# Designed miniproteins, single chains, part 107

Each design is a single chain, and the fold is of that chain. pLDDT is the mean over its residues in the fold that is shown.

## One batch from the design tools (miniprotein)

Design m3709
Fold by ESMFold2-Fast:
Structure m3709 (fold): chain A 119 residues (1-119)
Amino acid sequence: LSEEEIEKIRRKLLELLDELEADPRAEPIRRPPDPVTEFPDLDSLVDDWVDLAIIRERLLAGEITTVEEFRRLVDQMYLNVRTANPGGSEVVRQTEAVYREMTRRLEEIEREMEELLKK
């Protein structure tokens, strides 16, 4: 990918992050859960914690250059929420709804990028 194409991907992904951060259902993934009140022993159950703030930081640092890399972080983020919370909980249902929306938006961005990379 050219530097210009990487920059366009970064802009689209940042726009998606801004939309997700504004979604009230995204509260559990905006920051790590409180280890005292929300989830004790989180570090014992998840090897790598990912939230929207970490994804934004890595994207701005140029560590995310493809939609695939962004999706892997998103997948890890929702896996972490499911690991930290019992199945069927409100937190899991809310974050799963956001995850489904994010996945659809990423598929749209991938289609746009496919056209951008067209010879």
Scores: mean pLDDT 71

Design m3710
Fold by ESMFold2-Fast:
Structure m3710 (fold): chain A 77 residues (1-77)
Amino acid sequence: HMEELEKETEKIAKEIYDNILKSLEDPEGSLKKAEELMREFSLRELPDEEFRRKAERMLHEAYKKAKEELAKKLKEL
């Protein structure tokens, strides 16, 4: 089901986001975990090129938002 793949992609995007934010408490472990999640997803067999582009955008947006949020929190420290 395409819907199941979309839900799984959303979960991975959230995990990447959460792990990047956790890097404030555990910078080495959490960043490495986020990078591993990105790498594992890139190795997955996807149903088509359109889905790949959509999934890549979702992961990049999650990463970008997490980096922006992290930068804001770092300015407060």
Scores: mean pLDDT 73

Design m3711
Fold by ESMFold2-Fast:
Structure m3711 (fold): chain A 88 residues (1-88)
Amino acid sequence: SAEELLKKAEEAIKKGDAETAKENALKAIELLTTGSATEYAAALLRAIGTGEDVLLGVISKEELEEKLKKASGVERAVILYGLAEGLL
């Protein structure tokens, strides 16, 4: 399920495994946007943009962790992807 993929991504982040976290977050986005190419593309762009914002220092890891506490579905996957990029 998407929820299992999100849990795997979060567990990978806690272990410092950026690649596994990104892979599971992207799989969750794909599953959550099944049947909508537009929603899939939008979610991918948001995930990439969030990762770039972390790498550039536009948003802190602490701010993303705070947002993660309230996030579900696609939003949760996007934040997890961004946190994973920050591990690289």
Scores: mean pLDDT 84

Design m3712
Fold by ESMFold2-Fast:
Structure m3712 (fold): chain A 71 residues (1-71)
Amino acid sequence: SDAAVEAHLKEARKLQHTAPSEENYLKIENYYLNALNSTPNTSPLLPQVTADLLNVISGLKAEGIKSSFPS
């Protein structure tokens, strides 16, 4: 549901405001992955959720942290 997507996005963005750490990056990735999994293909939130997740994955790669995303 949109409410579930919004809840996951809210938690991800809250953590992004916190000091950067491996633990926080992995938690942020998990929240965006849960948001993506809850987002219907027709949702206007899908492009933003996808872009935010890709940015987090890029950050993980830059830090040498293994992403849980299979792509």
Scores: mean pLDDT 72

Design m3713
Fold by ESMFold2-Fast:
Structure m3713 (fold): chain A 58 residues (1-58)
Amino acid sequence: SEREEGAYELGKWAVEQAIEEGVPAERVLAQVEAEAKAYSPAEAEALIKGAREGAEEA
């Protein structure tokens, strides 16, 4: 869905930006997982997936 696609892109973007600014990927992933609790299960999964893939590509 568009909401899941948006959550994925948001997670990926947030990790890419934080790594570029010198924030450790592990810290950003922990913050994304905490924020995911405010989303639906499907959106939370997409957000975390985007963040993890962003960290792997960096």
Scores: mean pLDDT 80

Design m3714
Fold by ESMFold2-Fast:
Structure m3714 (fold): chain A 74 residues (1-74)
Amino acid sequence: SRSLLEELIAKGEELIKQGKYEEAAQLFEIAARSAPDDETAARAYELLGEAYKKLKKYEKAEEAFRQARELRER
């Protein structure tokens, strides 16, 4: 069985393919905040940053990518 977190990430990725970037960003933000470990949180923040880039929300994208990098440098 997929965990709820894995389902949220998979659904967010599907929403990106559909061009539903706002909805994808919401799911990735929930995944990032709910992640049980730094690597899972970093992956969710990277996906959140990519969604914000597609929305042209560059400041929010940079912040998400920064959070992902910091989590991997721990």
Scores: mean pLDDT 86

Design m3715
Fold by ESMFold2-Fast:
Structure m3715 (fold): chain A 103 residues (1-103)
Amino acid sequence: DEKVSREFLVRLIGKEYIRQAEKESPEKLEAAKAVIDLVEAYHFLGREEAEKQRKKLLEVIEKYGDTAKKIAEDILNDVALVTGDKRFLELRKEILEEYEKKK
């Protein structure tokens, strides 16, 4: 079942990024959690929750700058590659462009 396999892989990516970030810094951990919350909302919870988590991720990127930006880029790229869903690449682009406009 390809859907079950993709959901399992997304959760494994999330768990591994959180584990690595927790070992490195609180800033990376907060960023990793925010991106994973957005990915899960986008996959499972619908538009309203996805928009809420998108705003939260943008606030975390604004707070921690390039460190949080790099974590968001890496997780969204990996999720896009593993799921084959290019919408995560578009989401990455939109978030990064919105962040750059607020600088």
Scores: mean pLDDT 78

Design m3716
Fold by ESMFold2-Fast:
Structure m3716 (fold): chain A 70 residues (1-70)
Amino acid sequence: YVRDVVYGILLAAIDFLIDVAERMGRTDLVEELRKLQKELEEAIKNGDWEKVDEIGRRIDALDAQLLAEA
């Protein structure tokens, strides 16, 4: 159950960052975020929580990058 909540939070975070990147005209980041979204979906399906944690850290890094450029 907790895992499903984490999944939802991470997907919402990616959606939010895609919207921000699109608003900023950063198509390179939009493509990277969409790639991460697909990787996250596959990692969850496979129960690969090490990969989910890695993707979460990458999302945090992209969030920090977008905030620094805003």
Scores: mean pLDDT 78

Design m3717
Fold by ESMFold2-Fast:
Structure m3717 (fold): chain A 66 residues (1-66)
Amino acid sequence: MVEEAAEKAAKEVLKAVEEAEGKISIDDAISQAAAKALKELLEEGMPEGDALKAVYEGVKKAKEEL
């Protein structure tokens, strides 16, 4: 489901930002995590529109927690 994929993407973004520890910008960490999450969802056979929505919502949730 898109909601479950969004939650997973949010967790990946938060982890990537924490692991970056100032070595890369927060925006770069978010972009890298978002790209990885999108690729994984597409490889699992999720439709592109649903995968994009899940990643967008996940990134938005992660930014609200940062």
Scores: mean pLDDT 78

Design m3718
Fold by ESMFold2-Fast:
Structure m3718 (fold): chain A 78 residues (1-78)
Amino acid sequence: MEEERRELEEGAERLTELARELGDEETVARVPEALEAALRLLEMREAGEDPASPEFQELYRRATAVAARLAERLRARE
């Protein structure tokens, strides 16, 4: 858990840096929300929650939202 938590926090830092380099302050502001959702998913997985549950799916959507937005912005700059 601690190692996975550290990986999520480091991932959030990298996404924040990328968003800042792209001048996307709105996405920078959304990174903490995505990190919180990712940490909650980690806790639910530890508790043996069903990945197909609506709650798990909603948290997964929130956790991946920043990465998906940054991927879209990078494609648009091609």
Scores: mean pLDDT 77

Design m3719
Fold by ESMFold2-Fast:
Parts: structure tokens; sequence; C-alpha cells
Structure m3719 (fold): chain A 69 residues (1-69)
């Protein structure tokens, strides 16, 4: 469970870097980081199966976004 949360946090950090590279403003990046921190707290209450599913979905979205840059 903790390993899945760590991987999800890494994906979120990757997403923030990608958003910064895409030209998102500092205010928008700060808002995104705050939202993701709240989401991580809620994700800690999810089952391992739900968390693994969320990880796969998040990774797919990031791979699509990276391909468009």
Amino acid sequence: KEKLLEELKKLFERGIKLAAQAGMSQAELDALRAYLDQFLAHASTLSEDDLAHLLRATRAVLEEAEAEL
C-alpha cells in the first residue's frame, strides 16, 4: 500500500514538471500542487486494488500528455 502511494506521488511530481514545461503559470502550478496533496491524503484511504487502478490511469494520462509535447 505505501509503495503504491509513493509511486502515485512520483507520477504527480512528473505531472507537475510536465505542466511547468507546457507553460503553466506559477500560480496554476501552486494550485495544482495543493490539489494533488489533498488527493494523496484521500488516496491513502483507498484499497490496494483501487490505488493500483488509479496508478495505471494516471500513468496513461501522463504518457499521452508527454507525447503531445
Scores: mean pLDDT 76

Design m3720
Fold by ESMFold2-Fast:
Parts: structure tokens; sequence; C-alpha cells
Structure m3720 (fold): chain A 56 residues (1-56)
């Protein structure tokens, strides 16, 4: 999105990304998860970790 005007501080952005990673990891521990859902959760963790590296 090109219209984002930095709605989060660096600290808030990092906290939000850490929450997204935690939620995705929790989903990955669900034994009823489909392969597609598991792949989606893994991609979320990767993308969020890349964003965390960019913040710091």
Amino acid sequence: ATLKSSPLSAEELRANLEQAIADAEKALKDPSLSVAQKVGAELTVIASREDLEDVE
C-alpha cells in the first residue's frame, strides 16, 4: 500500500509484528491445520520477521 503514512512508531510496529508471529506460531501448533493454512502461517512468520529486521 502506497498510502500508508506511518501509523505506528518503531516500537509499536515491532510489537505488532511480534504479535503476528506469535499468532502464526500458535496456529502452526494446531494439529487440525490444513497444509494450505500451515503454509500461510509459515509465510506470515517469515514476512513479519523480515519487517522486524527492517525496523531495527
Scores: mean pLDDT 72

Design m3721
Fold by ESMFold2-Fast:
Structure m3721 (fold): chain A 67 residues (1-67)
Amino acid sequence: SRAIEAGERAYEEGDLAAAYAYYRHALETDGASMSPEERANVEAAADFYAAALGAAAETIDPAAVAT
């Protein structure tokens, strides 16, 4: 999805907060249409970015990247 592609680009640029937001947005908007394997992979990536961000992850609004 576009959100996953944007998240991958943000990660490549070192913007972990944006990467996390895009991956969370993908789960919220496209999660129901993902295969179980795709959903698990996106969830694992979001969890990885959340762990790297620590407490800052809780302040990130996934909807902010969705307009």
Scores: mean pLDDT 74

Design m3722
Fold by ESMFold2-Fast:
Parts: structure tokens; C-alpha cells; sequence
Structure m3722 (fold): chain A 69 residues (1-69)
């Protein structure tokens, strides 16, 4: 039986980096006039890689952007 606390901590730690990376993407969109979603995705990917983010978090942030209209 998994303790509820263990699942909560795992999910909380997972969500924090994704939320931060996604918010950085929104900031880039507000400061720059991107002509396409792909342009924004490439800019976010490059920024996160430059700041040594693990690829799993980069992929998570990109997936969130792809799922937006």
C-alpha cells in the first residue's frame, strides 16, 4: 500500500519544474513577436538547454506548449 504522502511529494516535485519552464515559455511569447508556435518551441528548447535543464523537463514544457491552441 503506497502512502498518500509519498505520491503527493513525487507529484509536487514533478510539477514545479514543468510549471517554471512553461512560465518561461509564456514570458518569451509576451516579450517577442513569434510568427509560429514552432518558433516559440525552438526558442524555449534553446533557452532551457542553455540553462542546463534535464531533457525530461524540457520535453515536458514543450509538450505543454504543443497542447495549447
Amino acid sequence: NKGLGADFLENSAKDIPYSWAFNVGLYLASENNFSSKNELIEALNNLLKKNDFPEKYINGAITLLKNLP
Scores: mean pLDDT 60

Design m3723
Fold by ESMFold2-Fast:
Structure m3723 (fold): chain A 100 residues (1-100)
Amino acid sequence: GALEAAERLRATGNPLMQTGGDSLRLAEEGGKRKDSEGAARATGGAIGAIGSALSLGLDPSQREQAREFARLSREAAEKEKNPLASLAALGAYNAAEGAL
């Protein structure tokens, strides 16, 4: 789930990946509180931070955590019934896979 993906990003030790993880936690909390705008902005922030980290390159341990994040994002995309949330998860998966 999203919280597990957030923990994987935080475990990388990379500041941009940790920012991505924190943003995913805020997106999950926003969704639970029905704050659609807050959740959407946090999701965009997470994707941007992760994409930036991947473009700068990751060491082997960070790449392993990014692969696990890609797996969780794909699972989220397949289970999500909201088309916009599914597209956001698919975008995160494609960004991670394209850089790995």
Scores: mean pLDDT 62

Design m3724
Fold by ESMFold2-Fast:
Structure m3724 (fold): chain A 89 residues (1-89)
Amino acid sequence: ATVRVAAIDEDGVVVAQALIPEGGSATLRLPRPATSVVAVNLGGKDVDVEVTGTDENGQTRTARAHIPAGGTVTLDLGLPATTVEVRVS
């Protein structure tokens, strides 16, 4: 399965995106802080997504979600992240 992820700023604007295969990961370096990540499971089976946001001060927050086949989730980062790491399992 492949997951499309988009990092979203406080105004709802996409600041970065990636396609991540099942079992893969991506690190998104952001031109502007993101407050949430939208993950879309483009595959025919359920996946788990782990998102870790890091702000300019090095503070980190991690969120996890289970995404059914063809499903979409929005993950709140709880901080303005300048870097987002996403893992798909």
Scores: mean pLDDT 87

Design m3725
Fold by ESMFold2-Fast:
Structure m3725 (fold): chain A 81 residues (1-81)
Amino acid sequence: SDAELIERWRKLFEEAARSVDPGIEVLDVRLVTRPDGHRLAEARLGHSGFPGRTALAGVDLDASPEEVREVVREALEEIRR
């Protein structure tokens, strides 16, 4: 189900966030469907050191743990701006 898939991706984003910076907060996770039917997992991330700042991190559903960590690092740089 979509709910089970979202919960799985929440855990993957939370694991990636902890490995990148323990101050990162996973605020929301959703599935995004593109017009061609391709699906992505997208997280809205915050950081306890940067209150009120958020960024989006999106990955393909077949993304590796390293690819998830890479987009989390990019989102952290956006939060720091």
Scores: mean pLDDT 87

Design m3726
Fold by ESMFold2-Fast:
Structure m3726 (fold): chain A 98 residues (1-98)
Amino acid sequence: MSSETYRVVVTVHAPSEEKKLEELRLVQEIARQVGARIVSLDEEKGTLEVEFSSAEVVRRFTLALLQAKAAGEVPYITLSAVDAKAGAVIWEARNEFA
């Protein structure tokens, strides 16, 4: 049975190709740890599209990325919602983290 789908794009604007790939790999690992599915990876553009089965998984993913960014592990990432419901969850998680 398919749960409702949430989609997010993570973009890495790193100053070097090596750093971009390192941050993309860490984002992929975080996605796997929270149980999200990787839909597409564009290493040249530095973009990763991730699919989530629930709002709770989107929230956990967003908080994990914000923690990693604050720790300096993924300083060059940005999060963009593909759908409005994912955007709402990201907005709420960012406000909780701030």
Scores: mean pLDDT 82

Design m3727
Fold by ESMFold2-Fast:
Structure m3727 (fold): chain A 74 residues (1-74)
Amino acid sequence: MPSVEEQLEAFLATLPPGLAAAVRRLFEEARRALEMGVPKEQVLAGVETMLAALRLPPEHRAALLAIFRRLVEE
């Protein structure tokens, strides 16, 4: 099974470079928050808000939310 990071990088390869960089940064910040003991529900809510703010197409936002959900469930 591919890792969460491998799945994320494969998906980011399909996005414009600036948008891919923003999502990669969000993933890094989410992982750091989890390492600092922020509740997973709070981290996921923040991710959902930030992904909505990036104005991604609905299908791209859904795919990214699935990847971030996998991150917080580990």
Scores: mean pLDDT 80

Design m3728
Fold by ESMFold2-Fast:
Structure m3728 (fold): chain A 116 residues (1-116)
Amino acid sequence: DKKPLEGLNILIVDPDEEMRKKLKEELEKAGAKVETAGSVEEAIELLRKNPGRFDLVITTIEDEEELKRLIREAYSRGTAVVRLSKGFHPLAFQYGLNLFSLDPKEVVEQLIKMLR
């Protein structure tokens, strides 16, 4: 298949509706199937109701306790977590995989490079 993210099921977790929409559009252009959640609690409900459905969670959640809870729930179901952030943090490696961009096109390009 010629699309780099073909066959991946991705859950976006972001309270910003416009960010969810743009990131979903760019991921779907790259071949992914995408669902969205506006909160960590909504994301956990989707993960619990659909075990094994998601390959990746992509999140902009900055709260450390909410992020740890999301990572725990995702990893217990075999789902990897990719964190998006504005800039580098030296402790980033302790809390899942990290991409240092909030631009949807850059996120998709970096995700493709990471998964190759």
Scores: mean pLDDT 80

Design m3729
Fold by ESMFold2-Fast:
Structure m3729 (fold): chain A 108 residues (1-108)
Amino acid sequence: DALERAREAKRRGREAARRGLEAAERAGAEREGAQGMTAGAMEGAGEGFEAYLKGGPESAAEAGEEMARRGEELAERAEREGTPEGAAEGARGGMAGKAGGETAEGGA
């Protein structure tokens, strides 16, 4: 079910973004983490919408899942490395997954 997959991508992305932002706060890069979240939301919404135009709700759900997976990997790396750059990337990736999932959910 594309809707269930979209909701799961949204949930996973949201959690990855939270972890990325927490890592950014610990690294002293809270502002960069927040900016990453904003950039990620725009990125994820754009990719999700493009996927939806190409293949409908299923395509958008797949795009959201992939973005959420990348966000989770980046958040894990940020937690391990403790760098400001890694943390900002984790927050960005997580929000991209959340926004992609939201776009897919709205299309179903």
Scores: mean pLDDT 84

Design m3730
Fold by ESMFold2-Fast:
Structure m3730 (fold): chain A 74 residues (1-74)
Amino acid sequence: SLEEQAERLTEALFSAPEEKVRATLDEEIAAARAAGDERTAALIEGIREAILAGDKEKATALLTELLRLAEAAA
């Protein structure tokens, strides 16, 4: 399920070095903005804030929404 995938992604992001996670998410935000995808950029910004705040529940909820958006686009 998308929720299970989001939980796994949350675990991976929280277990990775913070500097690498920040850099990766900042690049993804920049890429989404360059593509004109403001909704994806906003979701990734929210995920970044949730991770930095240590809020796994919020990170999982936002990742679930991001995965749902990606599935709808496929």
Scores: mean pLDDT 84

Design m3731
Fold by ESMFold2-Fast:
Structure m3731 (fold): chain A 98 residues (1-98)
Amino acid sequence: MASSVPPAEELLTEPGVSKGEAIARAALLASKDAEGTGGVEEAREAARLLIEATEADREKAIELVEEAMRLLRKTDMSDPEAVAVVVGAALAAMAADL
């Protein structure tokens, strides 16, 4: 299906947006676009990649966030545990810029 979510490169290169905020936005937008049947394990792997991206340089962060967004699109976001994992990772990414 057609995704309305911008690519990770666009989100992470937006002027005036911090890296952590861009990572959090990417996670939440990919989650909104999720049509998968994947369980909490896909959400946890995506969360791990998002947190790794907060410590990485911009080029590596783009790669990690793009992979995380791909995993999130395959995740079943009707699962409250998967939603909690993703929201937690997004909040942690924003906090990493403080």
Scores: mean pLDDT 77

Design m3732
Fold by ESMFold2-Fast:
Structure m3732 (fold): chain A 82 residues (1-82)
Amino acid sequence: MKEKAEKAAKEALEAYKKSKVEGFRIIADFVVNGSEEEVEYFAEYIAEYVKESKDLAEAAASFLERAGFEKSAEYLREAIEK
């Protein structure tokens, strides 16, 4: 579970460095197919990348909010604003 979320977050960051569209696609795919627990871990890993890519973190927060993962979206938005 944690390993799956960590891998997805890392793949999203690496993809974003080459293509913003591919990075956002990985986020959307993970959020749509993830469980609540997987999505919580994913948000924690994406928060580690806020300083490297604020855009990626903002996109992740938006997808989480739209998918109904309010707690994970709030956690990530707080990390972005800090």
Scores: mean pLDDT 80

Design m3733
Fold by ESMFold2-Fast:
Structure m3733 (fold): chain A 59 residues (1-59)
Amino acid sequence: DEEKKKREEIAEEIQRELAERVEKINETSSLDPKIQEELRKKDIEEGEKVQKKIEELLK
């Protein structure tokens, strides 16, 4: 089913974007723990939203 394949591709792209965000946080955390804490909090919240969206796409 082409629709399933398309949804899986979208889910992969979303996961890739999340991974790039995490990489940026890791770079920043080496310099400033205050920034690390704030960015990590935001990343967790965004990760939860992204995971929910992926689950909806794959249903």
Scores: mean pLDDT 71

Design m3734
Fold by ESMFold2-Fast:
Structure m3734 (fold): chain A 78 residues (1-78)
Amino acid sequence: SMENEELAKKIYEDYLNGKLSGPERLVFEAIINDEPITDVPKEKYEIAEKILKEKYGLDPNKPIPEEIIKYLKELYKK
């Protein structure tokens, strides 16, 4: 959807402009690398994911929409 595309673009712009916090950047890097975080405690990652979701108006109790994940990966590859 256009809403998910606009959110992904905003997250990516915030990343490029250094506006992501440490927790938000952790989640962003996990998404673009498509790898599980092995050097960070699971509980810390879950907190970081909730922080990112809250900042961008997403439901903290639901997975990040797959469209946002796809758009972020596409933006990062360009």
Scores: mean pLDDT 80

Design m3735
Fold by ESMFold2-Fast:
Structure m3735 (fold): chain A 65 residues (1-65)
Amino acid sequence: GQLEEIKAGFEQWLADGATEEDLIFAARVAAELGNVDVAKVISEVAEKHGMTKAAEYARELIEKV
């Protein structure tokens, strides 16, 4: 499904060297575009990788949309 493809994309991006700061930036962009589902995926991926700042930031953005 679409969310699984998006999640796989973020997992691959992290495998390719993306950082917690990159996930925070991606979450901000997703929120600015109104794409709550992408922000949720970023929160889940960040939490699984121990990137607590990115996970918390994405979660806060979800609550405001």
Scores: mean pLDDT 82

Design m3736
Fold by ESMFold2-Fast:
Structure m3736 (fold): chain A 77 residues (1-77)
Amino acid sequence: SREELEKKVYTYISNEDYEKAYQVLLELRKERGEFTETEVEKFAIAMLKLGKSMDEVREELLKLGVPKEIIDRIFPK
């Protein structure tokens, strides 16, 4: 279920397993077609820990269909 996937994301991030967190976040996006602000924050943290820059993370979130307003709140200019 989506709730189980969301719990897995939090668990993987807590264990610093950012690669697995990223993979689970992609599954969540596929099931919902949208992200909550909390999911976007967790996705951003996972991508940053995988070595992506803040600019690369912003572009990836935009490509995934995350609203610009949510991205701008998480990454203030």
Scores: mean pLDDT 72

Design m3737
Fold by ESMFold2-Fast:
Structure m3737 (fold): chain A 77 residues (1-77)
Amino acid sequence: NEKLKELDELLVEAMNRPLSREEFEELKKRAEELFAEVKKELVAQGKLTDEQLAQLEALFQAALERLEKKVEENEAK
């Protein structure tokens, strides 16, 4: 899944550099757009159960929360 790879690369890049609040908000918007496309494609292909979809959504939200925490930690210095 090329869009899933793009999403993964986007999140990995974000974790490897300092992010401003503005950069995080832009990245979050792009990541949410990519995730919606990935979710639609995987569901359409019948490759995910409802339970697996819920797990994938939870992992995605956890990744965004981790990125936001990194931004907050940088702001708190």
Scores: mean pLDDT 78

Design m3738
Fold by ESMFold2-Fast:
Structure m3738 (fold): chain A 85 residues (1-85)
Amino acid sequence: SEKAIEIGERAIEKGEELTKKEGDVGGGSGLIGLGAQAIDQKDIATAEQVAKGLKEGADLLEKEGHLKGAKAARELAEEALKLAE
């Protein structure tokens, strides 16, 4: 799905911002990984499945103390759900 690519690219962009501008390497790398996964699954995953993966990733980031990465992943999950409608 082209929408999965769009969300994945936004996740990578936000992850790079967290790493380079805010110094959150753990949260940033986690978010980049979630974005790469969304792009990799673009032909088989629905936008709703991408949103679910982002929410699950956000829960893991929050558990590890990467609160900024978790927030960004949750916001991207909501964007993916809006694109699924």
Scores: mean pLDDT 79

Design m3739
Fold by ESMFold2-Fast:
Structure m3739 (fold): chain A 69 residues (1-69)
Amino acid sequence: MDDVRAAVSVALSALHELGDEALAARVREAYTAGDYAGLLEAVRELQRRFPSPEIAAAVARLEAVVAGS
């Protein structure tokens, strides 16, 4: 659960800097719904468009959560 919150914080901060409101809405909706697979897909899309070590770490955290479920 802490890993999900950390990953969401990193993703939303990056999306705020990029001004990608549509992807930010997808991240918030997936997180609120407890849809961790959908959340992982949204953060992977962010990483594909704007690869960074911080976003890669967020993807890895979400992958661990989804695999552990």
Scores: mean pLDDT 82

Design m3740
Fold by ESMFold2-Fast:
Structure m3740 (fold): chain A 100 residues (1-100)
Amino acid sequence: SMEEVKKKIEELLEKEKELAEKYKDNAEVYSSLQLTIDALEKALESDDIQKIAKMLEGLAKFYAELAEKYKDSDPEIAKELEELAKEYREIAEMVKKVLE
């Protein structure tokens, strides 16, 4: 299922690129998306499955915390960031299953 993991990372990359275009006027969200796009591209080139799993878990937590920050000021951004956190968690769980 590493082929399935990589496919999910590619799908997440495309989603993050679309979100970066949508939120380009929000410097914090835009810069966060650019950094995580770079991290996902590097993950696609990596064979270090444990490092990929840890990174995806860290990014899931990061986007969950960022979503909480926007919860009252911009519920639409908060919802999109919460969906990203969920997708990162799901891919991290898929990677962990490959390790077993």
Scores: mean pLDDT 87

Design m3741
Fold by ESMFold2-Fast:
Order: C-alpha cells, then structure tokens, then sequence
Structure m3741 (fold): chain A 63 residues (1-63)
C-alpha cells in the first residue's frame, strides 16, 4: 500500500519519527500524527524527511 511505502521512506531517514507515526496511524489519532510531524520539525529534520512524514500522515488522515 502507498502508506507503507511512505512509512518505509520515513523509517530510512528517521526511524524514531517513523515508529511514532506508525503508532499514531494504528491508533487512528490525527492529533498524535500532527504532534509527530511537529517533533520532527523541532529536531531539525531534513525537508525530505518532513515531506515524507507529512505525506504519510496525510494519507492516514484521508483514509
């Protein structure tokens, strides 16, 4: 599934963000997904990592 592919991209770049994002998706918690993206931004993650994480979160919320 496209979501798994995006999670794999995030895990390759930042496994901690990928783990937390996967947990938020399993819980169906949009607020938790937003918090994970905010944490990645505060840690100074690369634009590529943040874009992949944002896309994964968007796919989860829209599902």
Amino acid sequence: MKLEEKLAEVEKKDPEIAKRLREAIEAGDGAAMTEVLKEGSYRGESKETLEAAAEAGRLAVES
Scores: mean pLDDT 69

Design m3742
Fold by ESMFold2-Fast:
Structure m3742 (fold): chain A 82 residues (1-82)
Amino acid sequence: LEEEARKLEAEGRAAYEAGDFKEAVILGAEAAVLGAKAFLEKNPSEENEKALELVEKAREAAEAGDLEKAQKLYEEAGEAAR
């Protein structure tokens, strides 16, 4: 999961360097979901389960082009993981 998340981050950076900003955002959102799953596996808790759920919703919002909603959900996920 962590290695797969890092691979998606690298692909997102490559898309950004190529000027494909929409693809970069989507790949970054997918990487965030895998990162949250990896963190939950190592640190199982109700807070981290909620954080994963919020990150998955943020990815869906980003894919739909609702970047404001995605940002708010990422902020909530970060707070939930504490």
Scores: mean pLDDT 75

Design m3743
Fold by ESMFold2-Fast:
Structure m3743 (fold): chain A 83 residues (1-83)
Amino acid sequence: MLSREQIEEEAELALLQMQLAIAKRFLEQAQKNEELRKEMLEWIDKAIERARALLARARDPEVAAALREVIAELEELKKKLEE
């Protein structure tokens, strides 16, 4: 049976993955709109911080691996917005 802590960790990872997918879809619009780019950069910084905090607490090695991938993709997305 899944513990509440494990369910919460998986739910937070799923939310981060969903938000990352949405952010990727708005990348072109954010590159053309300064206000949207600014808001997206602020969200990315907070998402990276949240993902790193989750990674530090992650008990499941598969969740930890997925969080590292999310962090790498968020950092790449940030670079594309800063160019």
Scores: mean pLDDT 82

